Designed miniproteins, single chains. Designs and how they scored, part 39

Each design is a single chain, and the fold is of that chain. pLDDT is the mean over its residues in the fold that is shown.

## One batch from the design tools (miniprotein)

Design m1341
Fold by ESMFold2-Fast:
Structure m1341 (fold): chain A 82 residues (1-82)
Amino acid sequence: MKELEKLKEELSDVGGGLIGAAIKAGEGILEKKEKEGEKLAKENPEKAEEIREELRKEGEKKKEELIKKAIEEAKKRKKALE
């Protein structure tokens, strides 16, 4: 997230709020995926570790994708102002 935090700072004037909102939403998605992973792991204890890891990774990817889209949108808005 360090690189995304820097981008949020650099785009604060134009899209910092957008990026901030995406980070918050992404955190919610990650948390939800971790909860789903916990539930599925309880139903399949033999594969619990693999299930938790897979869903955590999926949540992390979704979070990053959301933030990436927000950054792209912020840059798009900046371009439109030129």
Scores: mean pLDDT 74

Design m1342
Fold by ESMFold2-Fast:
Structure m1342 (fold): chain A 100 residues (1-100)
Amino acid sequence: AAKEAEARAVQEALDAVLEEQARLGAEDPDMPEEEARKRLIAELRKRLPSMTAPAQEVYNLIIQMLESEPEEAEKLMEELRRKLAELGLLPEEAKELLEK
């Protein structure tokens, strides 16, 4: 029961990230990748204070990946995958997010 509640909170957090990413791409298709990344990070940081601890951990890993060099980002991505697996979450949508 508790694990299911954590999984739901994390799933909602991931869905929100995917929605924001899609929205930013639609808002300005010519936006530089670095600027789009900065905007995504800012939106994720705004959402952190209202989240449960498990969702905050997932969001912090995503933010750290976006701010990191490719080598460090890869390690953080593996950490995120492990976290999602422990919660029973690894839908195709989450896998696609982690491979970008």
Scores: mean pLDDT 69

Design m1343
Fold by ESMFold2-Fast:
Structure m1343 (fold): chain A 62 residues (1-62)
Amino acid sequence: SPQLQALIAQNEADIAALDARIAELEGSTDPQKALLRGLFTFVRGSTEYILERLRKKLAELE
């Protein structure tokens, strides 16, 4: 499905953007930045879960 392929591509891009933001916050001793890094890590995990579900659906439709 072209729609599923587009959603997969968008979620992959979102993960890449989150990885860049997490990397920028790595090694920070600022408690607020540590909390923000934790939040981005959680959002990344949720996005990865969605991505795997979308990939599974695409494979079932191929």
Scores: mean pLDDT 85

Design m1344
Fold by ESMFold2-Fast:
Structure m1344 (fold): chain A 64 residues (1-64)
Amino acid sequence: MLARVVLEDGTVRLTRLSDIRELPGKTIVNFLDGPLDGRKYQLFISPSSLEAYQRELEERVRAL
């Protein structure tokens, strides 16, 4: 999946979800494609919370 990532300084990047673990600190992610198909989820992600975020995303995809 592609994600739109907003860094703490307000800088916007486009990245693959697989690469998000390499991003610094707290990050807001909007999904632009894939199973969420145009839905935008803005979540604050820290490296320590990435697993919880992936679980939440999986549950949301299952509900769609």
Scores: mean pLDDT 52

Design m1345
Fold by ESMFold2-Fast:
Structure m1345 (fold): chain A 86 residues (1-86)
Amino acid sequence: SLLEEIKKLVEEKLKKLSGGKETISVEQALEATKEVAKELGVELSDELLARLRELLEAFSKDGEVSIEVAVELSTLAILEALKRQS
């Protein structure tokens, strides 16, 4: 349930920032992730953000990553941040 809620929030935010495109820039994906984390009251460490950036860049083509990949990676980063707060 919590995983599904985070995934839906991330997907909605990424789709809004992409303007309905199937891809999004690495920078916009990071901004979407930060905003969703803020809405959930969760802190993303600089280390976790750097790791997320590295993964997004690894899956990117010309600085763009698919919405599907961005949803999965951003959701995992937020879930990891939540575990670190427990």
Scores: mean pLDDT 86

Design m1346
Fold by ESMFold2-Fast:
Parts: C-alpha cells; sequence; structure tokens
Structure m1346 (fold): chain A 68 residues (1-68)
C-alpha cells in the first residue's frame, strides 16, 4: 500500500479501499467512481492527482484477483 494512501485518515482509507474493490469488480459503477473522486478531492488537496494515480494502481491490482 502506497505511503500516500497510508497517510489518509483510517476511516477515509477504509472507504477508499471499499470503493476501489467496487470499481475493480465493476469499472462502470458511477456511484463508486463519484464517491472515490470526492474523497480524493477532499483529502488529496494539492496532491490529489498523485493520490488519484495511487488509487488507480490499487484498483488495477484488485482487478487481477485470482478466480476461485
Amino acid sequence: LSPLLQALPAEVLAQVLALAERLAADPSDMGAERELFALVARHGGPRAAELLAEVGRLIQSLGVRPPP
């Protein structure tokens, strides 16, 4: 997990992880995408672009979960 994600408040990190899991399962989930962008904008500040890039990497990693 990136240091930028670890720097988020624990509750915000938990929400980001939950939304990343939803987007990894369904990339077209507009609700999850909207909430995730709002959290990044609210907590990323001047680093919002870097934080968004790290979240994108997290979503990609979650999307390659092994099948059962």
Scores: mean pLDDT 76

Design m1347
Fold by ESMFold2-Fast:
Structure m1347 (fold): chain A 69 residues (1-69)
Amino acid sequence: VVEKLLSLPEEERELVMAYVYGLDSGIPLERIAEALGVSPATLERILDRTLKRLGVSREQLLEAVRKLM
């Protein structure tokens, strides 16, 4: 799972990692989306597309990012 995360295009990988770091830090979704320059709905759509492309669950993605912290 970590290897799949690292295989993402740099821009998408950084967006996903910022999202997970923000959630783990207790930052509200709206503030994470604002920092990334997108709407909360757009951020959720990007995450959903990334999960489907990698073939992993949200839980697996979150755990993979935590291992990189």
Scores: mean pLDDT 73

Design m1348
Fold by ESMFold2-Fast:
Structure m1348 (fold): chain A 93 residues (1-93)
Amino acid sequence: SASLEELKEALETVVKESLELAEEFEKRGDYELAEAFRYIAKAAEAALKGDFEKAYEYLDKAKEIFSKLPEPYNQMVKEVEAVRKAIDHLEKL
């Protein structure tokens, strides 16, 4: 099982990588992908602050965007679920 410190480090990595991906997709004109990754970053930031209600709200928004995209991007719903699992573990600690 992940420690509190490992879960926080993982969520900090999610924030950093999601913001980097959002910037990259925005530069390519992929605004829907950029918005989805910004919501993942906001979810992880909210969870790190202990605002789990806002974290889940932002994850649901990211999931909605990815679910409406064509393959293979609709498979990113699984990545959103992985982030949700990490947030669930943090909330229960």
Scores: mean pLDDT 87

Design m1349
Fold by ESMFold2-Fast:
Structure m1349 (fold): chain A 65 residues (1-65)
Amino acid sequence: LEKEVAYLKDILEKDPENKDAANRLGEIIAKTRSKSAENLLSELRTKYPDNPALKSANWLVQISQ
């Protein structure tokens, strides 16, 4: 899990519009509630507030109770 979050961070820092990576990050948070994954999504959304892939990933987290 930690290795996957680090891998997704590297991908999204190079290509923040990568929908598959953003959606995978959202799924990890929704299923595991990983604080490292939540912190990464929050950091990326702060840097790229208009990014639609990151907005979609955040929505996946919000609807997953």
Scores: mean pLDDT 75

Design m1350
Fold by ESMFold2-Fast:
Structure m1350 (fold): chain A 75 residues (1-75)
Amino acid sequence: MSLEDLIERTVEELVKLGMPKDRAKEIVTRLANLALQGRLDEAAQLISRLLKDGELTPEQTKVLARLVIEASALA
């Protein structure tokens, strides 16, 4: 699976969970890039901040956590 396919699939899943497409693209791209660079602490911190700000549902959080794990495996 390519990084591009992973990003597109994750964006589509977040949109189905009620996230606006542009916001989903922004968050997914940023998290995928952090994970590819081995910046897992920064990726986790971004997810934690979005949760604190009320920007993520529990289901959206699970999708983003899976993205970070899958993207880090491509690095």
Scores: mean pLDDT 84

Design m1351
Fold by ESMFold2-Fast:
Structure m1351 (fold): chain A 93 residues (1-93)
Amino acid sequence: MAAVRVDFLTNEKDKEKVLEIVEEAAKKAEEKFGVEVKIESKDLEDGKTLIGVTVLAESLEKAKEAAEYITKEVLEKAKEEGIEVELVSVTEL
């Protein structure tokens, strides 16, 4: 199995709203690519939240495609909702 992790940073005080956006993108990716997605969040100082998304797939290529899809969906939906979300990193595991 291959894994890719995407880390997002947000200053949105409504953490549940951001998590719903990420969870919806993850669900769509699981349905589209047949990958497994794990979401973790960490509250930082100054009210920011770090959200880590780990994509598990049969191949690195598939994990990367699903991670790219999730990244695009999250950033586009956040922009539509007026929420600031920053892509911090994409890491091959």
Scores: mean pLDDT 84

Design m1352
Fold by ESMFold2-Fast:
Structure m1352 (fold): chain A 80 residues (1-80)
Amino acid sequence: MTPQQVIDEVQLLKDELDEQATPEQVREFYELALKLGRLAKDPEKVEEVARIVQRGRELMKTKSPEEVIEALRAELERLE
Protein backbone atom coordinates (compact mmCIF):
# COMPACT_ATOMS: atom_id res chain seq x y z
CA MET A 1 0.00 0.00 0.00
CA THR A 2 1.36 3.44 -0.94
CA PRO A 3 1.56 6.34 1.57
CA GLN A 4 -0.92 8.29 -0.58
CA GLN A 5 -3.48 5.46 -0.40
CA VAL A 6 -3.22 5.41 3.41
CA ILE A 7 -3.56 9.22 3.56
CA ASP A 8 -6.70 8.94 1.40
CA GLU A 9 -8.12 6.31 3.79
CA VAL A 10 -7.40 8.61 6.77
CA GLN A 11 -9.37 11.39 5.02
CA LEU A 12 -12.33 9.02 4.44
CA LEU A 13 -12.28 7.96 8.10
CA LYS A 14 -12.29 11.63 9.16
CA ASP A 15 -15.19 12.45 6.82
CA GLU A 16 -17.26 9.53 8.19
CA LEU A 17 -16.60 10.53 11.82
CA ASP A 18 -17.41 14.22 11.10
CA GLU A 19 -20.95 13.12 10.11
CA GLN A 20 -21.54 11.44 13.50
CA ALA A 21 -19.48 13.52 15.96
CA THR A 22 -19.89 16.72 17.98
CA PRO A 23 -17.74 19.76 17.06
CA GLU A 24 -15.45 18.99 20.03
CA GLN A 25 -14.95 15.38 18.88
CA VAL A 26 -14.33 16.59 15.30
CA ARG A 27 -11.47 18.77 16.63
CA GLU A 28 -9.93 15.84 18.55
CA PHE A 29 -10.20 13.58 15.51
CA TYR A 30 -8.70 16.28 13.25
CA GLU A 31 -5.57 16.27 15.44
CA LEU A 32 -5.40 12.44 15.28
CA ALA A 33 -5.93 12.47 11.48
CA LEU A 34 -3.02 14.91 11.07
CA LYS A 35 -0.75 12.58 13.08
CA LEU A 36 -1.89 9.53 11.08
CA GLY A 37 -1.33 11.36 7.78
CA ARG A 38 2.16 12.39 8.87
CA LEU A 39 3.06 8.83 9.98
CA ALA A 40 1.70 7.42 6.69
CA LYS A 41 4.48 9.31 4.85
CA ASP A 42 7.05 7.14 6.70
CA PRO A 43 7.54 3.90 4.67
CA GLU A 44 8.33 1.97 7.89
CA LYS A 45 4.99 2.99 9.49
CA VAL A 46 2.61 2.93 6.49
CA GLU A 47 1.34 -0.63 7.17
CA GLU A 48 0.77 0.11 10.88
CA VAL A 49 -1.12 3.33 10.04
CA ALA A 50 -3.24 1.38 7.50
CA ARG A 51 -4.09 -1.14 10.25
CA ILE A 52 -5.10 1.66 12.67
CA VAL A 53 -7.33 3.30 10.03
CA GLN A 54 -9.00 -0.04 9.24
CA ARG A 55 -9.62 -0.61 12.97
CA GLY A 56 -11.15 2.87 13.27
CA ARG A 57 -13.55 2.20 10.38
CA GLU A 58 -14.63 -1.14 11.91
CA LEU A 59 -15.16 0.47 15.33
CA MET A 60 -17.35 3.21 13.81
CA LYS A 61 -19.87 0.51 12.79
CA THR A 62 -20.60 -0.42 16.43
CA LYS A 63 -18.98 2.18 18.74
CA SER A 64 -19.59 5.85 19.59
CA PRO A 65 -17.33 8.57 18.15
CA GLU A 66 -15.83 9.01 21.64
CA GLU A 67 -14.83 5.32 21.82
CA VAL A 68 -13.39 5.42 18.28
CA ILE A 69 -11.30 8.52 19.09
CA GLU A 70 -10.03 6.94 22.34
CA ALA A 71 -9.06 3.69 20.57
CA LEU A 72 -7.21 5.56 17.79
CA ARG A 73 -5.39 7.72 20.37
CA ALA A 74 -4.19 4.59 22.22
CA GLU A 75 -2.90 3.02 18.97
CA LEU A 76 -1.07 6.25 18.01
CA GLU A 77 0.64 6.38 21.44
CA ARG A 78 2.10 2.93 20.71
CA LEU A 79 3.60 4.21 17.43
CA GLU A 80 5.18 7.33 18.98
Scores: mean pLDDT 75

Design m1353
Fold by ESMFold2-Fast:
Structure m1353 (fold): chain A 51 residues (1-51)
Amino acid sequence: AQRLIRAVELLNSGEHTVAEAADAAGMSPFHFSRFFKEHVGVSPSDYRRRR
């Protein structure tokens, strides 16, 4: 989904928090973490630490 692509871009920039990425996706941080993990395979916090 386009929202997921945008959220990944925000996390990769290193300038945005997980909460900001969640807001860009139109989700609460709780729902965003679940959605991201279902589509990417890792949590947003884990994904940021890898980068």
Scores: mean pLDDT 72

Design m1354
Fold by ESMFold2-Fast:
Structure m1354 (fold): chain A 97 residues (1-97)
Amino acid sequence: EIEATLEEIDRVTREAEEQLLQARSPEEMREIVLEWEKKVLEIIKNSKETDPAREFKLRLVVHSGTAEVLRLIEAGASPEEVARAVRLMRDALRRVA
């Protein structure tokens, strides 16, 4: 069910936010964000989602959002700003679900 999928995404997003707040370098932030993307895409892949259009929209939000967050890190964003950006991606996923 999509609700169970979104709940699991919420869980890994909270974990990523906590890790980001402890990050001491842009490289650590990039690794955390990429691991979050990998976990979220795996959750989507393993979901019971039967609507290919919804799955496509979820994957698109993850890919495009991750690219934007990586650009913020390259521009010198703080761990708090990066954590907020990841949370906003989670909010976007809930809107397209």
Scores: mean pLDDT 83

Design m1355
Fold by ESMFold2-Fast:
Structure m1355 (fold): chain A 80 residues (1-80)
Amino acid sequence: AAPTPEQLARTQELIDRVVDELVAFAREAGLTPEQIAALRSLREGLLDYAREHGVITRAEVRRTLDANGEPVVELRLELA
């Protein structure tokens, strides 16, 4: 089933928030414009995935540490 406009808007807001945070981190870390541009591709890929794989019922954004103690931002989407 196609996502509702409300579900799609919520998904886009969460994806935009995560991507903006990654871009801010990348700029602070001195990453190249090419590397920053690659983060834009994540927005389109995640939205395409959500469109193809059904209705998004839950979304979670989490900050955590990986096994090496590095900061990680995780976006988890649950589909119906």
Scores: mean pLDDT 67

Design m1356
Fold by ESMFold2-Fast:
Structure m1356 (fold): chain A 85 residues (1-85)
Amino acid sequence: KVEELWREAQRIAAERAEEAGVESLSLEEATEIVVEAVREAGRRLGEEEAAELLAEAVRATGDYLAGKASKEEALAAFEKVLEYS
C-alpha cells in the first residue's frame, strides 16, 4: 500500500538528508532526495510501480513549489497515486 511505501521513503529520505546536511539543501535538492528515497522504498518493498507514481507526484509537487509546474499538473500526478492506493 502507498502508506507503507511512503513511511519507508520518509525513513530513507531522513537518513539521506541528514548525510547531505539539511540546512544546505535547496528545494530542488530536497525534492530529488525524496524522489530517490521513494524509488528505493519501492525496490525494498517490491512496489516499484506504485513507487514510480508516487515519485512522479513528489517531483510534480516540487516543481510546482519551485514555480516550474502548474498546480493542475501536481494535482494530476497525485490523483494517479490516489487511484492506485
Scores: mean pLDDT 77

Design m1357
Fold by ESMFold2-Fast:
Structure m1357 (fold): chain A 65 residues (1-65)
Amino acid sequence: NPKEQVMKDLSAISQEVLNQMSLDERVALVQLISDGASYEELAAFARELGRLDLADQLLEAAKNK
């Protein structure tokens, strides 16, 4: 279920970081998650957006599982 997977992956990101993202950035992130992107791929996308805080949280989630 893509919706359940998106919600689960978004729960690894703090609400504070999500609230700082634009609508377009959040839509792009959700699309990548629904396409099955790894945490490392999501972190690379976050770095391209200049969202280093998001990238660090995603890499930490990848390490801690």
Scores: mean pLDDT 71

Design m1358
Fold by ESMFold2-Fast:
Structure m1358 (fold): chain A 72 residues (1-72)
Amino acid sequence: SEREKLEQQKIKDYAQAGIKLADELSKDPKVRDLALKAKELFQKALEAADDIDKAKAYLREAQKLLEEAARL
């Protein structure tokens, strides 16, 4: 459906933005490990975009790692 295509596109856009943010954060040695793990999860979400529930699960895990990095 058109609604599912829009949701898939939002997942892809969010994952791509997350990859760019994680790449930038990985330049800081203090948060590098968390940033690289988040990047991997955003890449998995992008690859799994056709499986909306699976992609959203990866995005949630990636977001948690970025929140942990922000506290360091």
Scores: mean pLDDT 87

Design m1359
Fold by ESMFold2-Fast:
Structure m1359 (fold): chain A 79 residues (1-79)
Amino acid sequence: MTKEERKKLLQESKALSQETRKVGEDGLAGSPEEMQARFQKLIDEYNAKAKKSTPEEAQLYLGKAKMLKHELERVLKKL
């Protein structure tokens, strides 16, 4: 049960990486604002899932959201 949930979160993380890559193919060519919007949308989704989940599952979603926020901040800071 717990292993299946971790597998699902890993797949969602991979999906984010693919989505970020596709944003780069947009005619806006490296717009930090659009990249920020994409990351923020997924962070909001994870936070919403945490609100609807059990306390243990909420911890996993909050951890994922925190990781995504950290990566976004790191990328934006290097620009």
Scores: mean pLDDT 67

Design m1360
Fold by ESMFold2-Fast:
Structure m1360 (fold): chain A 69 residues (1-69)
Amino acid sequence: NPVEQILAAPDEEEAEKIARDLLLSGKASEKEVAAALRSRGVPKERINKFLLDVSVEMGVEDIKRAVFA
């Protein structure tokens, strides 16, 4: 369960790392990740910035796959 993995992380830094890996691998949705990070007490502004950063990274990777593979 993606939400459980994020919640089980020992600190916020590790929780964000797990969340990013889950989003990039398609194993979790933005809604699941946002809910899990909010449950850990991460502020909405930080969650929004995190999701935007990961979304941009996913978009760049998708363009690379479409153009170069």
Scores: mean pLDDT 77

Design m1361
Fold by ESMFold2-Fast:
Structure m1361 (fold): chain A 62 residues (1-62)
Amino acid sequence: SKHEIVRLEVIRNMHRIAIDTDRYIRPNLSDDMRAQTDRVIRLTEKYIRELDEEIERLRKQN
């Protein structure tokens, strides 16, 4: 439904903001924390791609 598309777009945008924040603070972190942050960014970017694929799938069904 159109409502489901909007909901997923909001969730996707929230995760994008989280990545931008993580990238902003990254230079001030220890090596161990930078490695953990890089892992979180990679996993979150993968999740955003999956959300974008689901959004596109739902748009094609309408």
Scores: mean pLDDT 87

Design m1362
Fold by ESMFold2-Fast:
Structure m1362 (fold): chain A 80 residues (1-80)
Amino acid sequence: GMTGLSEEDLLEAIREELLKQGYSEETVKKTVEVLRLWREGKSIDEIAKELNLSVETVERLLELGYKVSFEIAAEIQVKR
């Protein structure tokens, strides 16, 4: 599991990983903003309203962000 990262550091790591995987700058920015609001306790419906996106778009971006978060966690070595 991920430990010891601030929320902003984690979002920055997700941004860099998405860019490395070839996602557009716009998709990356939207993914990070959706994840930020979700972590702040917003529901999918509330995020969709706040960012003027469809619910389907918010769900897709959340799935993308969590997929990449899992991939980053798998690559992080725990220091002894």
Scores: mean pLDDT 76

Design m1363
Fold by ESMFold2-Fast:
Structure m1363 (fold): chain A 97 residues (1-97)
Amino acid sequence: EKEFEVEVLRALAGIVLAIAKLTLERKDFSPEAREHLERAIEHLGRAINAPSVEEMLKHLREAAEHLRRAAEITGDPGLESLARVAENLAKQLEELL
């Protein structure tokens, strides 16, 4: 069911949020990279609490873009993996619309 699939994607976004927060806490990044990671965390939080699938998709896309930028600035493979996961979650959600 599409509703169940959306809730699975919401749960996975919550896992990405948890890992992003842990990464921000445990690793030292430049101020620019840190700011992008903080914006990604904000958008992931908005995605998991979004009242509509369209708003969830919007915030997942913003989170993916900020994670990608943080990964590009730092060269951090963990951030590259998070960016890729967030992009895939947004793509899967779009396919359910």
Scores: mean pLDDT 90

Design m1364
Fold by ESMFold2-Fast:
Structure m1364 (fold): chain A 102 residues (1-102)
Amino acid sequence: MEEAEREAEEAMEEANRAGLAAIKHSKSAESGTAGAISAIGGGVSARLAARRGTREMAERAKREAEDSGETTKKSSEGEEAKKEAEEMKEEGREAAEAAAEA
């Protein structure tokens, strides 16, 4: 039941990780001489790109999770019907065995 939520969470974490890595890389660039100017321009650019990419990926993962969640809800209703059918089958078998022994 929660497999779709887990996959969506993993996808969101990967997207967030990629965004954070871009921001951290921008910070480490400030330690270089050429990185001082690119840290101002590149850091803002990397943050905007990370926000854009992470937000779009997070939105996609969220929508996929919502679609999967609704499918999972319908699947759980099917699973309940399947369990009831299995219980009725076992009851029928026990009744048949009792009738055969009678």
Scores: mean pLDDT 53

Design m1365
Fold by ESMFold2-Fast:
Structure m1365 (fold): chain A 73 residues (1-73)
Amino acid sequence: SAMEQDYERAIARAKGLLEKMRAEGAPEEYIAKLEELIRQMEAAVAAKDFAEALRLLQEADKLLAELGDELRA
């Protein structure tokens, strides 16, 4: 479905960001949290639980905002 494809694209973008974070030496805590969120999002999409997938995307967005604040401090 279009919704499934949209979440798969979001997961692919998150995986790309995770690789960039590892390459740039982002804090291990943030790398581990994003990796776990990606794993959970993949499971939710596979189960077609798009409500859970959305919740996890919101958690990832919050985590990345927190990382941005830490990097500016």
Scores: mean pLDDT 83

Design m1366
Fold by ESMFold2-Fast:
Structure m1366 (fold): chain A 72 residues (1-72)
Amino acid sequence: SMVPDAQAVVEEIESLPEKEKEEAIRYIGELTAAAAEYLGDAELAEKAREAGERLDAKEVAELATEVGKKLA
């Protein structure tokens, strides 16, 4: 598929119990930030951390798929 699977990631996160959902969003945000920093993208890393802190599942999923494409 030419479109990143960000929506499927969001749906998976939203299927989790509330506590696990919040932990998953924060964890994915932190992992995405670390991967972005490894790639030298400080702006993307900061954006990923902020999305995780806001518990924004959609933005975290979109940023994770963007970083994933850069790592592929």
Scores: mean pLDDT 78

Design m1367
Fold by ESMFold2-Fast:
Structure m1367 (fold): chain A 58 residues (1-58)
Amino acid sequence: SAAIEEQLRKKAEELRLSTPGVISVQVEGDEITVTVAPGYEAAGEAVRAQLEAAKAAL
C-alpha cells in the first residue's frame, strides 16, 4: 500500500544518508533497489536486508 511504501522510502533515505558507499535506494511497490559504489557491496546488502525486515514488520 501507499502508506507502507512511504514508510519504507523514509527508512531508505535514512539508511542511504547513514551508510557510506550507498549511492541510491529506490522503493517501488515490492521492489527494493540499492546502488552502491564499487567495494561497498556488503553495505548495500545490509541496507537491503534492513529494508526487507522493515517491510515485513510494516
Scores: mean pLDDT 80

Design m1368
Fold by ESMFold2-Fast:
Structure m1368 (fold): chain A 60 residues (1-60)
Amino acid sequence: DLVDAVVELMVAAGFSRAVAERYLRDLYAEDQDEAAAMITGAFPEASREEALAALRRRYA
């Protein structure tokens, strides 16, 4: 899952899992395109549509 993969990158960067999950959830609620851009920035092989679908499954 793309969201799990981004959360694991954030944990590796020093965030707690709870903080990473809340950050992505709040970002998705504020700006879905920015949340999708964060995922595709970390994983350029993923499309915007795939990133949005992963976020929607997790947080919608």
Scores: mean pLDDT 84

Design m1369
Fold by ESMFold2-Fast:
Structure m1369 (fold): chain A 85 residues (1-85)
Amino acid sequence: SDKVDRLLSLAEENPASRPVVEVLADLAEGIEDGSLPVDPELLRMMIDTLREILEQQGFDVSGLHFETDEELLEFFRRLAERLRS
């Protein structure tokens, strides 16, 4: 929950981060509605790339590291739930 809250707060406070956060939100919604295949290796590669873009913009997003595929999928599920709530 903290990782999702920090990501959404980053987007609210920093307009430059919004395009990247919007891509993460679109991925979360696509996984939730079944329009995107659940491929943990592909999703991890995508989140690593988006994290690098945010880091290049000067944002500390080191917290977007996930030890397991389960943690990664749970992050996207919680992000989708927060966007609906």
Scores: mean pLDDT 80

Design m1370
Fold by ESMFold2-Fast:
Structure m1370 (fold): chain A 60 residues (1-60)
Amino acid sequence: MLTKEQVDKSVDAFIKEMKKLPKEKQIEMAKVAYRFAEENLPPELAAYVKEKLDEFIKSL
């Protein structure tokens, strides 16, 4: 099972990569990552990732 540290590092890397894309693509990719977290992570880690992605979208 993934640790919170591994998830945090992965989300940070994802956000850094997404910042290279246009704003519209950043929002689209964030939605894809949101769905991935919902479907593939334990509820606690999914909630954490979703919160982090929401903050990222809010900053755009």
Scores: mean pLDDT 78

Design m1371
Fold by ESMFold2-Fast:
Structure m1371 (fold): chain A 56 residues (1-56)
Amino acid sequence: SKELKDKINSLLEEGKRQGKVDEALQKAIDLFTDYINEQIKKLVEEIRKLLEELRK
């Protein structure tokens, strides 16, 4: 979470300095999307484990 926030903030600040705000915003969106997809995969795996426990 902190690492992702720092990386996104860094990209947005660099984009503002370089006048490439749209490029920086797209990269930030891509990073956030990748993060969310990984969190979803982890949640699905945890749900799968809980369902197996409930079947005992």
Scores: mean pLDDT 80

Design m1372
Fold by ESMFold2-Fast:
Structure m1372 (fold): chain A 73 residues (1-73)
Amino acid sequence: TGPPLPELSKEERALLGTIAFLSLGKREVTPEIIVEAGKILKLSKEDFIRVINRLAEKGVLPKELAEEAIKLI
């Protein structure tokens, strides 16, 4: 069987969409943009870490960016 398509929760989609909006016109997504997106959505530190790790596990976000964003919180 082929690889399954990544399934995103509403919370994961909200964070990813906010990251995409904040990165419009920029060359790359930075850890600081990811942290700002979490603050805009008013995520707790625990919820932010959970959502970011899930996005990295699903291959939607680079693991290195997720780890650096977590270090900033």
Scores: mean pLDDT 79

Design m1373
Fold by ESMFold2-Fast:
Structure m1373 (fold): chain A 64 residues (1-64)
Amino acid sequence: SAREALERAIEALRARDYETAQRHLVEAYLQGGLSEAEAQAIGRALHARDVERAIALLEARLAR
């Protein structure tokens, strides 16, 4: 499910496993768990090496 993919992405980011995190983020996006704007914001945070910001954005999405 999209929720499970988002949870796995957070787990991978906490482990600094960026390849696994990226795979789960793509899965969540394709399942409708992330909007284009949310996916772009998370991508920008990861490009900036701001892992805590990326996790916060994902946790905010899961809280809905």
Scores: mean pLDDT 86

Design m1374
Fold by ESMFold2-Fast:
Structure m1374 (fold): chain A 87 residues (1-87)
Amino acid sequence: MLTPLEKAVLYELYEMGWKTVDELAEAVGASRETVQAAVDRLIEKGLVEKKTDPITGRELYRLTEKGKQYYDENKEELEAIRKEVRA
């Protein structure tokens, strides 16, 4: 299973599409270095892809199709757990 930080990064990428590591770090409340490490692991797992903006040189990240499927699967499980805890 993914770590809580990796899941937080996937959830943020699902909502907004292409993001920088700095945007993800602000959104999840972690350091740039911590988020970069999590993103690198997600790329190794095939759940996230990157591109370089040719003008700014900034790296942009988004979910792959595999990453979207993983998010949807875990979102359903998470929603079920949240519903149980709140009930």
Scores: mean pLDDT 73

Design m1375
Fold by ESMFold2-Fast:
Structure m1375 (fold): chain A 90 residues (1-90)
Amino acid sequence: DAARRERLERAIAAQEARYRANEARVRAAIRTLSKSALRERLIALGLASKAQAKAMSKEQLLAVLEAADAARLPAGLEALREQVRAREAA
């Protein structure tokens, strides 16, 4: 009982740590991209129009991408937690 709950909590924590590490790695990689690569990424993700992206500085492009990633992180983590719980329930 307690051992099974501790095992589930540990499994969730391990998966969350991996997810956060992957998100941090992607964020670090994005920061090394050129301004043109950042513009193309924003346009492809629908975060800015071509005209908006062309007018933005590299710092503004990064801020928009980081804000979008931050907004998605809670939903991604909750989906991951539900996936681990479902797997352990089986």
Scores: mean pLDDT 77

Design m1376
Fold by ESMFold2-Fast:
Structure m1376 (fold): chain A 75 residues (1-75)
Amino acid sequence: SPMDQYQQGRTQVSQMFRDIRDNQSQMSDDQLRQRYQQYRDQIVQLRDQSIQIGDDDFASIADDSISDIDSRIRS
């Protein structure tokens, strides 16, 4: 169902963030940028899904996360 896909996406995105956090000291700047770009792409998809199912609270949190990621990629 769309809800099951959304919940799975939330779990996947949380795992991606933990993987970046736990391994960032062992990554080059280019590797970190690539990981954050992949994470951003997943958050964007998840945000769009949250809007479709009416999870406006998560959509707002996702937009804030996208903004934070964009700042990290550009620095």
Scores: mean pLDDT 84

Design m1377
Fold by ESMFold2-Fast:
Formats: C-alpha cells, sequence, structure tokens
Structure m1377 (fold): chain A 63 residues (1-63)
C-alpha cells in the first residue's frame, strides 16, 4: 500500500475533489473509494499521482 505522508504538489482536480466529496460523512466508504481508484490506476485510467492525491485528501478528512 502506497501511503502519502506529505501533501500533493498540486491542488486536487475537480474529478479528484468529487471522489473525496462522494465519501461525505460516511468514513466506511473510504476503503471502497480507494480500492476503486487503485483499480483505475492498475487499468491505466488514472495516474499514481492522482491516487496519492485522493489518498492524502481522504486521510486529512478522516484522520
Amino acid sequence: MAVATAPPARPLSAGEQAIVDAVGDDASLVPRVLAAVEAAVAAGHMTEEQLLAVDWALRQRYP
């Protein structure tokens, strides 16, 4: 598991922010959302940088 220990070098894109916002107040969705993003990276639909940015944002929202 790749863990972002520092903030991303750039702000979240609209799509990345929408993924974080989709979790809302239900922290149980965090692992499901991260698994979906990891699958998208493995399929070549997203970059590792995008995965790290979403992971970092979710960890800040749900410490």
Scores: mean pLDDT 71

